# Designed miniproteins, single chains: the designs that were tried, part 10

Each design is a single chain, and the fold is of that chain. pLDDT is the mean over its residues in the fold that is shown.

## One batch from the design tools (miniprotein)

Design m316
Fold by ESMFold2-Fast:
Structure m316 (fold): chain A 100 residues (1-100)
Amino acid sequence: MELEELYKKIKELEEKLQKEVEDILKNRPEESAKAKIQLLTGVALLEVADMVIENPEVPEEDKEQAREAKEKYKKQIEEIAEEALKNKWLTKEEVEKILA
């Protein structure tokens, strides 16, 4: 992937996430909204990390940092999902759909 294409894809993900966040805030209780926004943000950050890792124009040092960030984001997503399910802020079906 060209570096300019990478920046374009990141911007498209940010714009999509912003629209989803606005819709979530209008249509569900605060705790449920926060949990869903945190999961969607985490998934978007994983996708950005993968794009950085896969890009041949990115220096290997930056790719290694992205791999470390990816592991951190995965753990955070798992913790948020577990808390949301435990507190009934999100359904199992909603969590599975977001993480798929």
Scores: mean pLDDT 81

Design m317
Fold by ESMFold2-Fast:
Structure m317 (fold): chain A 75 residues (1-75)
Amino acid sequence: SGLDLLAQGQALAAQGKYAEAIALYEQAVAKLSGLAKVAALVNLAQAYAKLGQLAQAAAVFDQALALAKAIIAAS
């Protein structure tokens, strides 16, 4: 499931395996929706930041914020 992919990505990130974590987070983002997708996007952005890919990290953080704002507005 998307949540299993997110959990596996988090385990890899905890080991410093950020490139491998990114691959799992991207799959999690594709499968998840709502607040779970926001969580996956935040983890993805942090992993990019850890690799020094700051432009990609910023773009993904912006995507996470936009989705979170849309969820709040729909409530």
Scores: mean pLDDT 91

Design m318
Fold by ESMFold2-Fast:
Structure m318 (fold): chain A 67 residues (1-67)
Amino acid sequence: SEAQRQADLELLREADARVREHAEAHPGERTPFKDQVDEMLKEPLALAKAGKEEEALAVLVEKIRAA
């Protein structure tokens, strides 16, 4: 539903803020945290490139909740 989509977007916004804060604390460094984030984003990015934005968002949210 649209309500669920908005809730998922809010979760992603919070996750992005946390990732950004970590990156600012460790500028220019390749950390295990960054490698984990890159791995998590592989499938969602592939789906988004294929035009499956709703599916990409759902997969990303699932991975964030599972972490």
Scores: mean pLDDT 70

Design m319
Fold by ESMFold2-Fast:
Structure m319 (fold): chain A 82 residues (1-82)
Amino acid sequence: MAEEAREAGRRGDSEEAARKAGEAGREAERLGDPELGREAAEAGREAALGGTGSGGAAAGVSGVGGAVEAGLRGGRPAMPPA
């Protein structure tokens, strides 16, 4: 999954890459594999950077944020804005 996210990002499919990265991060959290989570976070970040365009960036950041947090910090969503 993490690898697939990276591949999607390489093809220019930032949206798909971000989605795959988010899914990989979630799976890594479920498996308890921080290494997998890190790979997912990295793939998602690369996808977000490659897709720094008009509207796609917002969607990418959303998916990538979840993957990064889940993989690197032990998987905890950010607190609500309020």
Scores: mean pLDDT 58

Design m320
Fold by ESMFold2-Fast:
Structure m320 (fold): chain A 75 residues (1-75)
Amino acid sequence: AMPEELEKKIKELMKRIIELTQQLYEKGDFEKIKEAEKKFEEVSKLAEKAWETGDEKIWEEVIKKLEELAKFMEE
């Protein structure tokens, strides 16, 4: 189970990442999209571990990695 506050933050970050992905496709920056997909795969594996263990610290790391991914995609 994920705390409601963490779920809300993850949903907001995922929405931002989707918007940024659309912007990158519109710009034709496919190299940056590929790098973002690779980073997102790493975050997805971490989220799977957080789900299996129930460790809130791993969920906090997931949020941090999603924030870093969004920042990377904005640059």
Scores: mean pLDDT 81

Design m321
Fold by ESMFold2-Fast:
Structure m321 (fold): chain A 82 residues (1-82)
Amino acid sequence: SELLRETARLLRRAAREAERGDAETAALTAAVALSVARSSGAPEEAVEKLREAYDRAVAAADAGDLEAAARALREAARWLEE
């Protein structure tokens, strides 16, 4: 629970970084969130959702759609808190 809340905070931080136009920092922050979840023994479903959100955010950022990247990261954060 606490781990998932902390991971959600990192994803929201990454979303804000994407909204500021900093796609590289957003990707790094999201990668840290995924790494923390994996290394800390988060449930497999949570890790899978984080990986999907990370992949989607990276793809959107590569396409220049930072708004879509931020949305994907925020959706994952909301899922982790439910």
Scores: mean pLDDT 81

Design m322
Fold by ESMFold2-Fast:
Structure m322 (fold): chain A 67 residues (1-67)
Amino acid sequence: SAAEERAREALAELRRLAEELEGKLKDGVQNGIAAGERALAEGDYHGALAIAGAGVRDAKEAMEKLK
């Protein structure tokens, strides 16, 4: 479904951002990935997308503040 595809894409983006991060910020992103993957496995595609989307937003905001 479109919701599943969007959730998977958002989780893939979150995984890419995790590769750019270190320490506690990376741990936070990895926790978000785990939560999103759990929602996806349970068939909660909207929940998975919301979790992954929020994680991407928060990671990008944190990276911007580190400049």
Scores: mean pLDDT 82

Design m323
Fold by ESMFold2-Fast:
Structure m323 (fold): chain A 92 residues (1-92)
Amino acid sequence: SLVEKLERFLAALRGMLDRVDAGEKLTPEEVETLRQLADEVAKGLSPEDAERIRELVDRIETAVKNGDLEGVRQALRELIAFAEEALEKARS
């Protein structure tokens, strides 16, 4: 279900944010895993919301590639907020 996919996605995002806040860097492999989870969630969203999720994952990937820890943190927070709103809508 979309709810279960969003819950798994949100758990992964929160885990990544906790690690980034602890000073750990995300790997390109972890970003690829995140993209796969995002693509599964996107299948259950509107085209506009699917595009927004992809844009936020692209921002995370770019920030990781550039070693921009603050950029990673900000993009993760935006994606978490988006996923939380999407989850609330999916439960309604």
Scores: mean pLDDT 87

Design m324
Fold by ESMFold2-Fast:
Structure m324 (fold): chain A 60 residues (1-60)
Amino acid sequence: SKLEELIKQNEKAIAETEAYLARLRADPSAPGWQILFWEHVLNAGKGVLELLKKKLEERK
């Protein structure tokens, strides 16, 4: 279903964002605002994923 596809896409995006954020945190030249920005993006993405998974459960 389209909902299952969106969940998979979001899981992949979250994993890629976590990897990128880990690299930023390891880089001493990375500005703090950039780390903060991506932390907010990651948290928002996790929230969306939780809602999508809840919607999928409601359809079972």
Scores: mean pLDDT 84

Design m325
Fold by ESMFold2-Fast:
Structure m325 (fold): chain A 80 residues (1-80)
Amino acid sequence: MDELLAQLEKSLNTAKNMAKERIKANDVETAKKVLEDLKASFEILLRQLRERGAPEEVIEAVEQKAKDIIEDLEAMIASM
């Protein structure tokens, strides 16, 4: 369980870093689209985890991490 969570958190951090670089390299309109695409990807990931029977603790941790990432990126776009 801890191993699955660690792998998911690593994947989320990779997605965050890729989104952050795309946001920095583009205008506000493109940055907002990057954020919306990332939100959709996280919703799909959470749905897949639930359908595959992931533990509630893992789903909660991933949901919280995804929320934190989105809030960080929203703040970044707001400062542009």
Scores: mean pLDDT 83

Design m326
Fold by ESMFold2-Fast:
Structure m326 (fold): chain A 77 residues (1-77)
Amino acid sequence: VVEDLRKGAEAARAGNPDEAEKYFEKSAETALAQGREDDARVIRHTGKVAVELVRAGRPDQAAAALENVARHIEETD
């Protein structure tokens, strides 16, 4: 989950919205498979926003959004 979000953030920072979408969707699917429905919902919502930010020419902001979700998930017990 967290590793795929970090890869998504790297893709977003590189200006690759399609690769970022691939990684956040994989992260969300893994979260659902683990019974983490709330995490999967947050990942998908933030991931969609991040992809639009990359397309709008704001890759650093997109990467930061995905990194913030990864940090939040990592910090929760």
Scores: mean pLDDT 80

Design m327
Fold by ESMFold2-Fast:
Structure m327 (fold): chain A 70 residues (1-70)
Amino acid sequence: SRVGSLIDSLLSRSDDLSALADDYTRLANEYRGRAPDSNDDYNLYVRYTGLASDARNDANSLRSRADNLR
């Protein structure tokens, strides 16, 4: 059904965004660990932390939408 295809699409995109969030979290932790007193590394840590949070929120939103269509 069209609804089933939509659910599958939402879940697939949610999984991709969750993986992206994990990658951004890893990058954020790397920059934080390397140079805590470096403004450039600190700015990259903040940026990747924000990107990870946004991706995770988007992933959770898509999963919630998929669940509501069941």
Scores: mean pLDDT 86

Design m328
Fold by ESMFold2-Fast:
Structure m328 (fold): chain A 90 residues (1-90)
Amino acid sequence: SAAEELIKAAEELERAAREAREEGMDESIVNDVLSAAAQAILLAEKKPPESVLRELIKLIEEVIKALKEKDEEAVKKTIEEINQLIRKAA
């Protein structure tokens, strides 16, 4: 299901964030990513519309890519988009 795919994406996001922490990424940015991942998992359990789930998966994949590329500005921008979408869907 799209909810199960979102949970998996959020778990991969948590792993990527912890790897970025080990590589010296700013702790505030890492904590914001981990918070967003946890909130995405909570939202998936509330069974929002599939369109919301798919958009969150897409944004999470963009954050994972930005973390691997060590693009802190892209991480911050996309996390803000994730947080806004979660707030509207909750």
Scores: mean pLDDT 88

Design m329
Fold by ESMFold2-Fast:
Structure m329 (fold): chain A 83 residues (1-83)
Amino acid sequence: SPEDQVLEAILAEFGEEIRELDAKIQALPVPPSKEQLKEALEKEKELYEKILAFLKEKPDVPQEYVDEVEALLEKIKATLESL
């Protein structure tokens, strides 16, 4: 599917960064501190900004997938502002 193709492209470019971020999140204490959450969200924001820029450079990516990543990025930013 087009979604699978977009996901494969993202994983090819950013798979290691995604894995490293996931490992850091999994290593957080339960419950994490606000500072630990803020640091994790800042890294997630940076990663999604890179993914968004990558997708915008591809003329064959449907706009709906760009819009979805933009919406996720806005949610991350809103969560950071609430901390």
Scores: mean pLDDT 83

Design m330
Fold by ESMFold2-Fast:
Structure m330 (fold): chain A 78 residues (1-78)
Amino acid sequence: KLVEIFQKLPELSFEERVKTLIDILNKEYNDFIDEMLLNIFRGLSEEERDKLYQALLDGLKNPEIKERVKKIYEEAKK
């Protein structure tokens, strides 16, 4: 579903998709979301990936989730 938002729902702006993702992650996080985030990052252009990463770091409130996102972002660059 989250991968679909970034790849297949063109009616949502990139910024709107990012806000939706941040809202979801701030409400709940689980190990399953790690794979979805990795796939989202890999499906984006380098510029979009960097914008998403910065927005996630700015918008996420849980420092444990921020650390996980940083690791996933690094992995997505490979």
Scores: mean pLDDT 73

Design m331
Fold by ESMFold2-Fast:
Structure m331 (fold): chain A 116 residues (1-116)
Amino acid sequence: MEEFEKAIEKLEELVFKATEALRNGDVQAAIDAIEEAIRVLKELIEKYGEEFVEKNPKVRHILLGVMALTERVAERLGKEDIVKRIREIRQRYLDGEISFKEAVEELEKAVEELKK
């Protein structure tokens, strides 16, 4: 699964880019990197199936990292409603109330609201 490993490397690079952008105060660059990470996660689910993707500890860690970065972006933009929504998505995912795919889809919707 060489293509799968390359996608994980890309996701790690995108998390690093978003982290650096936030550290430098570049909120838009952070949003762009987060959006691309969500797109890559969705492509992995479509190509390999949710069960295969979610069993990888690195992919789960990346999803939680993207959630944390999205929460920090929402905090910097003063969007407390989105902060609460991200926290709820994370908690529901950790409690097993929503699947990996559902968590990615709900996170995508939250990121779209950040752009408005």
Scores: mean pLDDT 88

Design m332
Fold by ESMFold2-Fast:
Structure m332 (fold): chain A 65 residues (1-65)
Amino acid sequence: MEKIKEEAKKFVEQILAAEKRLREYRAAGDDIGEGVARVDLASTKTSMERDPKVAEEAKKILEEL
């Protein structure tokens, strides 16, 4: 269980960083940067869903933020 929480936290950190970059590009009107950040976010979410237990825990952490 502790290993799952640690891996979930790493994915949450990566998702939050990607979402922050996406918001920054949107605010700047950088359509190319927004596209790249959107792809990075999608890739991170896909990697997270590789393990259903890690994905469930990560989603729970994100909901508590």
Scores: mean pLDDT 80

Design m333
Fold by ESMFold2-Fast:
Structure m333 (fold): chain A 88 residues (1-88)
Amino acid sequence: KEAEAKKLLEKGKEYRELGEKLLELAERASKREQDEELLPELEAWAAEHEEEIVEYMRKNKLNLVELAEEYYKKSEELEKKAEELLKE
């Protein structure tokens, strides 16, 4: 159970960090306030961390804030599941 909980916490931490970076990128994009296609830096960053993120955004037409919210929710769910395993 401890090993399983640790894996969930690690994945949750990854999702939380991804959400934080997506919000940071959204803030940068907002400051530019230009009709630019997805910033090359965003695509490079997403490809570095998880190529599926880029594909997911493209297929679902999600903006950076919406994607960040999804990752935060996933992180919270994983953390809650890990807590339940540790409390047993």
Scores: mean pLDDT 67

Design m334
Fold by ESMFold2-Fast:
Structure m334 (fold): chain A 83 residues (1-83)
Amino acid sequence: GLEKDPRFHELVEALLNNDLEKFRELVKNNPEILEALEKVKNLDSLVYWVETGEIVDPEEARLEFAKRGLSVSDQAKLILEKL
């Protein structure tokens, strides 16, 4: 799946380092990744870890994002709108 793609690892690393310029570059060069990002539930735990610095279960991260009324898909769309 996408989680085994080296380009996805580069995108995740850019997000972890808050390197939005690198994230935009990778997305522009690999537009097929945009469609895959909308389908990747694994981003919930990664985004939660980036925001809080806490390592949590993916299901717990998903519940926390639901409480905030923000899905990983919504966050990805906001990033895409800024591209």
Scores: mean pLDDT 57

Design m335
Fold by ESMFold2-Fast:
Structure m335 (fold): chain A 69 residues (1-69)
Amino acid sequence: SDELNREVIRKALEELRKKYPEITEEDIERAVELALAGDSEGLEKLLKEKGISGEELDKVGTRVAVETL
């Protein structure tokens, strides 16, 4: 469900925030909306602005995909 997917994505991003404390709660909510809308370019841009590398982005994407299956 959309609600379940929001929660899974939010939790993955909150764990990422522990490594990257410059990510705010507002950034997490924005990233959740971008991910649910399928806006991969916007999501990647947001996370890169917060210093997250492509390798770390791949890890988050894999975790979310597994948990939303």
Scores: mean pLDDT 71

Design m336
Fold by ESMFold2-Fast:
Structure m336 (fold): chain A 104 residues (1-104)
Amino acid sequence: EIEKLKKELEELTKKFRELVKEAKELAKKLIKTAPKELLLRGIGALLRVIGLEIEFELLKKKAEEALKKGDIEEAKKQIAEMKRLIKEVERLIEELKRWLEEAK
């Protein structure tokens, strides 16, 4: 169980970092190319990504500590919250792509 959860934590961390990179690139593109009205949305999205990144790192630390203590239930709880943050970044990427199409 612990080995499986450690593997899942590593895979989620990799996926989250790739999604964060994409979201930041899209937000920066929106900030550079958007009309003034969409600039605030781009800035807001970038700040949101930074907030999600901070929250994810805190959840990762909690999951790692739980695994070190053998607290399987707590580790699963933190991993579930990390999965929720991944879905939030995915939704933000979809929204940013939509706003970039509107800016054309």
Scores: mean pLDDT 85

Design m337
Fold by ESMFold2-Fast:
Structure m337 (fold): chain A 63 residues (1-63)
Amino acid sequence: PPTPEQLALAETLKQFVELSKDLPEADRQRGALALSLAQGNINRALALFPDLPEKVRVLLEKL
């Protein structure tokens, strides 16, 4: 069964996908990768990928 951490990451990714549907695929993939590598920790994702497009950064901050 999934751990609580895995469920939280899956829900965060789902919310990001819904918020980012109007972004280019490349930007959506970069945001999803950053969240996955940061295990859903938004501040860590922004710290690991400071070069993310501004539109992606704004959406991550809404999570």
Scores: mean pLDDT 80

Design m338
Fold by ESMFold2-Fast:
Structure m338 (fold): chain A 58 residues (1-58)
Amino acid sequence: SELEKRRQIILLEASAGVYLIAGAASKLANEKLGLSPEEDIKKYEEKREEYLKKAEEL
Protein backbone atom coordinates (compact mmCIF):
# COMPACT_ATOMS: atom_id res chain seq x y z
CA SER A 1 0.00 0.00 0.00
CA GLU A 2 1.00 3.65 -0.40
CA LEU A 3 0.94 4.18 3.37
CA GLU A 4 3.22 1.17 3.93
CA LYS A 5 5.65 2.51 1.29
CA ARG A 6 5.67 5.95 2.96
CA ARG A 7 6.22 4.33 6.37
CA GLN A 8 9.23 2.39 5.04
CA ILE A 9 10.71 5.54 3.45
CA ILE A 10 10.32 7.46 6.74
CA LEU A 11 11.98 4.64 8.72
CA LEU A 12 14.90 4.44 6.27
CA GLU A 13 15.38 8.24 6.32
CA ALA A 14 15.19 8.23 10.14
CA SER A 15 17.86 5.48 10.22
CA ALA A 16 20.06 7.61 7.92
CA GLY A 17 19.52 10.54 10.31
CA VAL A 18 20.69 8.44 13.27
CA TYR A 19 23.95 7.64 11.44
CA LEU A 20 24.41 11.31 10.52
CA ILE A 21 24.10 12.28 14.21
CA ALA A 22 26.37 9.40 15.30
CA GLY A 23 29.02 10.45 12.77
CA ALA A 24 28.90 14.08 13.94
CA ALA A 25 29.12 13.01 17.61
CA SER A 26 32.08 10.71 16.84
CA LYS A 27 33.89 13.54 15.02
CA LEU A 28 33.29 15.97 17.92
CA ALA A 29 34.49 13.43 20.52
CA ASN A 30 37.63 12.61 18.49
CA GLU A 31 38.43 16.32 17.98
CA LYS A 32 37.99 16.98 21.74
CA LEU A 33 40.39 14.10 22.54
CA GLY A 34 42.93 15.05 19.86
CA LEU A 35 42.24 11.82 17.97
CA SER A 36 41.51 11.28 14.24
CA PRO A 37 39.97 7.80 13.80
CA GLU A 38 38.52 8.77 10.39
CA GLU A 39 37.63 5.10 9.73
CA ASP A 40 34.79 5.21 12.30
CA ILE A 41 33.41 8.46 10.80
CA LYS A 42 33.61 6.97 7.30
CA LYS A 43 31.67 3.86 8.41
CA TYR A 44 28.86 6.06 9.78
CA GLU A 45 28.78 8.07 6.54
CA GLU A 46 28.64 4.87 4.44
CA LYS A 47 25.74 3.53 6.53
CA ARG A 48 23.89 6.85 6.13
CA GLU A 49 24.29 6.69 2.34
CA GLU A 50 23.09 3.04 2.27
CA TYR A 51 19.83 3.94 4.05
CA LEU A 52 19.24 7.08 1.95
CA LYS A 53 19.75 5.05 -1.24
CA LYS A 54 17.24 2.41 -0.05
CA ALA A 55 14.70 5.17 0.69
CA GLU A 56 15.28 6.75 -2.74
CA GLU A 57 14.83 3.39 -4.54
CA LEU A 58 11.41 2.71 -2.94
Scores: mean pLDDT 81

Design m339
Fold by ESMFold2-Fast:
Structure m339 (fold): chain A 89 residues (1-89)
Amino acid sequence: RLEELLKRLIELGVEYLRAKAAGDEAKVAELAAEAERLLKELEKLKPSEEEIERANYEGQLAAVEAALEAGVLTEEEAEEARKKIEEMA
């Protein structure tokens, strides 16, 4: 269940960036509400810091790729973001 929740949160982050880039305010609001619900469920499970860190790392990389594809980030900004994520790993 924990792995499923973390995976869904990562997927929502990617979808959120795509919706935001598309200017779909209704979709952005729906995704934000679902993310808040999943975060509350995650808090009840009390996951380890290590588990959260792995999920965040993968989620950040996926979010950068989605934002680049959606045109929210430039190639230069995406490369800078990826380098920063790798440095924190």
Scores: mean pLDDT 69

Design m340
Fold by ESMFold2-Fast:
Structure m340 (fold): chain A 84 residues (1-84)
Amino acid sequence: SEVEELLEEARELAEKGGGEEDVMRLTLRMLKVERERLRKEADEKEVEVLEEIEKIMEEGIKNNDMKKAIEEVKKVQAKFAAEQ
């Protein structure tokens, strides 16, 4: 699904960036744009997963804890994948 593709791209970008704030800010902006695009096509659960990831990334930026944010995003991705 488009949500799974976005989650994979966000994960790869965050991992390659090694906790860089600029990479996480770019990923967050990309996720927000894609969530609005998918809102009419995605079910409520898929939108909720993207919103949860966005919140985790925003908290990581706010608290300057990018590594913890990346770990929490991976947990959300794993839960989403396991429920399919």
Scores: mean pLDDT 72

Design m341
Fold by ESMFold2-Fast:
Structure m341 (fold): chain A 66 residues (1-66)
Amino acid sequence: MDDETALKQGTESLAKAIQAGDAAAGATGAYHLAREFGEERGREAVEKASKAGGNEVASKAALDAV
């Protein structure tokens, strides 16, 4: 799997966790995205997932983890 596909899949999974209001999964997913793709790319992915997911509590947990 190329980096682009992996980042897209990770971002989509994080968005679903945020939409479900799962703050723990949101934080863990954000941490893994930043670790795998770097802080800058990981943070951009977390911001996209937060906008897509729309849950404020889980979004904050994910953003705080990056």
Scores: mean pLDDT 82

Design m342
Fold by ESMFold2-Fast:
Structure m342 (fold): chain A 69 residues (1-69)
Amino acid sequence: DDAEAVVKGAEENIKKAEELSKTDPQKAVTYAIAAGILASAADFLGDTEKAEELRKKIREVMKKADENA
């Protein structure tokens, strides 16, 4: 399932962004952007509910990275 693979990729990028949000906020932002692109791809492939979940997590990570920048 292409949508499932894309969702997994987004989740992996979100996890990396979370890990880096305190120590390397600039790098955390780049992973969050990559996750956002993958979330949009999941939405395009029909997994709108999961894409919205991913976007919510990305927003939280971006906020944490911004606070630590």
Scores: mean pLDDT 82

Design m343
Fold by ESMFold2-Fast:
Structure m343 (fold): chain A 64 residues (1-64)
Amino acid sequence: SKEDYLEAKKELFDAVKPLLTPEQVERAERAIKENASDEELAEALGLTPEAVKRFIDIKKEEKA
């Protein structure tokens, strides 16, 4: 479950990476590596924590 959650975060990051500035990319990579909160990752990506949670929920539904 924790590994699936981390994979979903990485997939979200990869999906939005082309829309991000180099500074946002570096910040998001650090957030993922340092196991930062969903709130910190959302801020780095320019998203809301609710949007991050919704993406993870959709990914879990696809796996079901």
Scores: mean pLDDT 77

Design m344
Fold by ESMFold2-Fast:
Structure m344 (fold): chain A 88 residues (1-88)
Amino acid sequence: SSGSLTQEQQDAVVEKFLEYLKKEGVPEELLEKIKRLIEIGKKEGRLQLGFQQASALYVKHKGKLKELDEESQEEVEKLIEEAEEALK
C-alpha cells in the first residue's frame, strides 16, 4: 500500500477536488455545501467516505449540478444534507 497521506496532503486533495468541480461548472453555493460534507467526514474520521459520498453525488447528479435553476439547486442541497446526516 502507498503510504498514508498527511493532513496537509489530504487538504490538498480536497482543494483539487473542489477546483475540479468548479471547473465542471458547479455553482459556488453548491461547492460550499459539498465542502461542508467533506469537512464533516474529516471531523468524524471518515474523510474517505466523505469523498466517496461527494464524488457519488457529483457523478449521479452532475447534470443538475451544472443547471443553475432553483429546483435543481434545492434538490442537490437536499441530497447533500442527507449525505451529511449519513456521515454523523
Scores: mean pLDDT 70

Design m345
Fold by ESMFold2-Fast:
Parts: C-alpha cells; sequence; structure tokens
Structure m345 (fold): chain A 116 residues (1-116)
C-alpha cells in the first residue's frame, strides 16, 4: 500500500512537471510567467526525487505522511500561482494544468487520510 501510494504520487508529479516544462517553453506566454512555470516544474521534480528516495529507503509510515503533507503544500503553492497567471494570461492549457494540479492535491489529501 505505502509503496503503491508513493509510486502513484511520483507518477502524478512527473506528469505535472512535464506539463509545466512544456508551458515554460510556450512563446505566447510572458518571459516572467515562463520563468515561474519553469521554477514550479523544478520544485515538483525535487519533490518527486524526495518521494523516490523514501520508496528506496523503505521509509516509515510517519515519514511518508510528512513527505506527502509537504508535497501537498508545494502543489497548493503551485495552484495559487497558476491562478494568478490564468488571471493575467487566460489560457486553456494553464486552466487544464490548474485542474490537474487540484486533482493531485485531492489525491494526496485522500492518501494522507487513508494512512492516518
Amino acid sequence: MIKDILLEVIQKLNVLASQLEKLAADPSLSEEDRAVLAEMARLLQEQSDRLAKLLVENASKEEVIEALRETKEVLEAISARLREILRREPSEDIRNLLRDTEEAIALIKKYIEELE
């Protein structure tokens, strides 16, 4: 169960990071917003790497819950910044990414509750 949860969350983070990197290369967006999207992709990759380390180290339930809570906080910060970009530069791709990010937050919240 814990390993399956970590693998699913890692997969979701990697998909979101890839989508953020793709948007960071979109020339229709401002240079400032592209830089923000690239930074968010880096933060998600860092969280993905951290969760992968916990998987390899056979981390305790308590360590996994803490890491999932921190990952949720990072995603919530990303969600807030995506809403700010969407307000300035309405984009279907950004709207879809925001939806996918909110879905990932809900999934992690469910897994935290399931593990507690």
Scores: mean pLDDT 87

Design m346
Fold by ESMFold2-Fast:
Structure m346 (fold): chain A 64 residues (1-64)
Amino acid sequence: MAEIKKLEEEFEEVRKRADEAEAQARASGYDPALVRQMMDLGAQEVALATQIIVARKEAAKAAA
């Protein structure tokens, strides 16, 4: 329960940072360093989303 909420909060933080990185990349004319940061944040979003899905399935099985 608490772990899933923490993962959801981390996901929201990473998503916010990814939006900021995208805005900065656009403003800079797609600086390669900022594009890399944007891609790294995107990968973190996917990893966190996967962990949340797995954790929710495990919690549902434990509750059954």
Scores: mean pLDDT 80

Design m347
Fold by ESMFold2-Fast:
Structure m347 (fold): chain A 55 residues (1-55)
Amino acid sequence: TIKLPPGLTLQEIADKFDVEQIGITRRNGKSGDTVLKEGEKVDVRDIGKSFTVEV
């Protein structure tokens, strides 16, 4: 699990890790590019990359 500051969007996380936004899934069931609040987790899946981000 990788720790990041809260207030990031899925697109900003995608850009940071050089992945497509569509490969990022929120664990809380929310959809869309709303900012991540502290304690939220997302799963990142792309070619050669599979990890969890926690803010």
Scores: mean pLDDT 76

Design m348
Fold by ESMFold2-Fast:
Structure m348 (fold): chain A 87 residues (1-87)
Amino acid sequence: IDEEIEKLIEELRELAARSTDPAVRLALLLMAHELEESLKSGDREKIAKTLEGLIALLDALAARHPEWRADLERLRARVQRLLEKAK
């Protein structure tokens, strides 16, 4: 799970780098940072909460950015799978 979360952090940072909207880029970078801190803490409950917040963020971004919908839906599915493992 830790390796899978590290991969997710990398993908969030890559998506942020490709984002032209500075607010979207900042939101993705802040979420990647929060996931990294949660992972470093070793607190499974904190990791689960951060993953839940990421699902909400991805849903909001998909509603506003149809051009990223496919990538965001793939990320959401992976986050949901990780969340089930974190419980």
Scores: mean pLDDT 78

Design m349
Fold by ESMFold2-Fast:
Structure m349 (fold): chain A 109 residues (1-109)
Amino acid sequence: MAKEDIDRLEKKVDELEKEFPNMSVEERVQKLIELADELVKLALRYVDEGTLTSEEANRLIEVGNRLIKLIDKAIEETTDPELKAQLEKAKSRVAFATILLRQKVMEKE
């Protein structure tokens, strides 16, 4: 169950990275917020269920790290303070999810 959700999320991030240079600032912001929310929801659900393998947790952490890099780039390119605030919030939520995955799955067997 978790593998299929992670495979799907990874594919979406791969597609975003490829399309990123061709997207408007507004499209980048919306897609980053969408994928950040999806990652956070998956991380919270599967950590709570206690069913993630270390490999699956590491894959979600890698997705989170990739999203943070794209969010940082979008923040640098965005002049709208409201969009920057939304991106900073998304970044904080993704960072929290990766810390949670590391502490609850990777460091506790």
Scores: mean pLDDT 84

Design m350
Fold by ESMFold2-Fast:
Structure m350 (fold): chain A 98 residues (1-98)
Amino acid sequence: DDIEEEIALLEKHIATLKEAMKEGIKTIEEVIAKISKSELLDAEEQKKLEEQLKAEVEELLKQGLISPEVAEAFLADPLGVENWIKLYEELLEVLRKQ
């Protein structure tokens, strides 16, 4: 089932982000750069990513998959590692109830 694969992937992402926070990393871009050893996105690519992430979070909020509090925090700082952890933890809880 796709749900079991999504649960495993979210658990892996949450673990990776928690380890990054333990090391003092605060933004998702720094996590990506460390894991992939790639350069950071340019300003245009960052803006497109932020707009896409905001649209996805608004859709998740409309579907009732995340709390308004988590959505508001994420929309204020879409690159913040702590906000990504909270978002993934709420999505994981929803998937586990299926």
Scores: mean pLDDT 74

Design m351
Fold by ESMFold2-Fast:
Structure m351 (fold): chain A 78 residues (1-78)
Amino acid sequence: MEEAERRVEADIDELVRLDPAALLAELDAALASESNPDTRAHLERLRAALERPAAERRAALREVVEALREERRKKAEE
């Protein structure tokens, strides 16, 4: 669990270092071609997080990742 959380933090740090405009363009392209509604919902949440001001982007990205982890945990228990 904690090691997976450390990996998630590392991934968030990497995403924050990338150009947000380039990431938004890539997400827009992915959304235009994605037909799976669950995947679309996750991409829309990620896109919203990247639209946040730089100071808030890391916290917003963490919220998206935590929501995805909680959904995965709940499905595994059902």
Scores: mean pLDDT 69

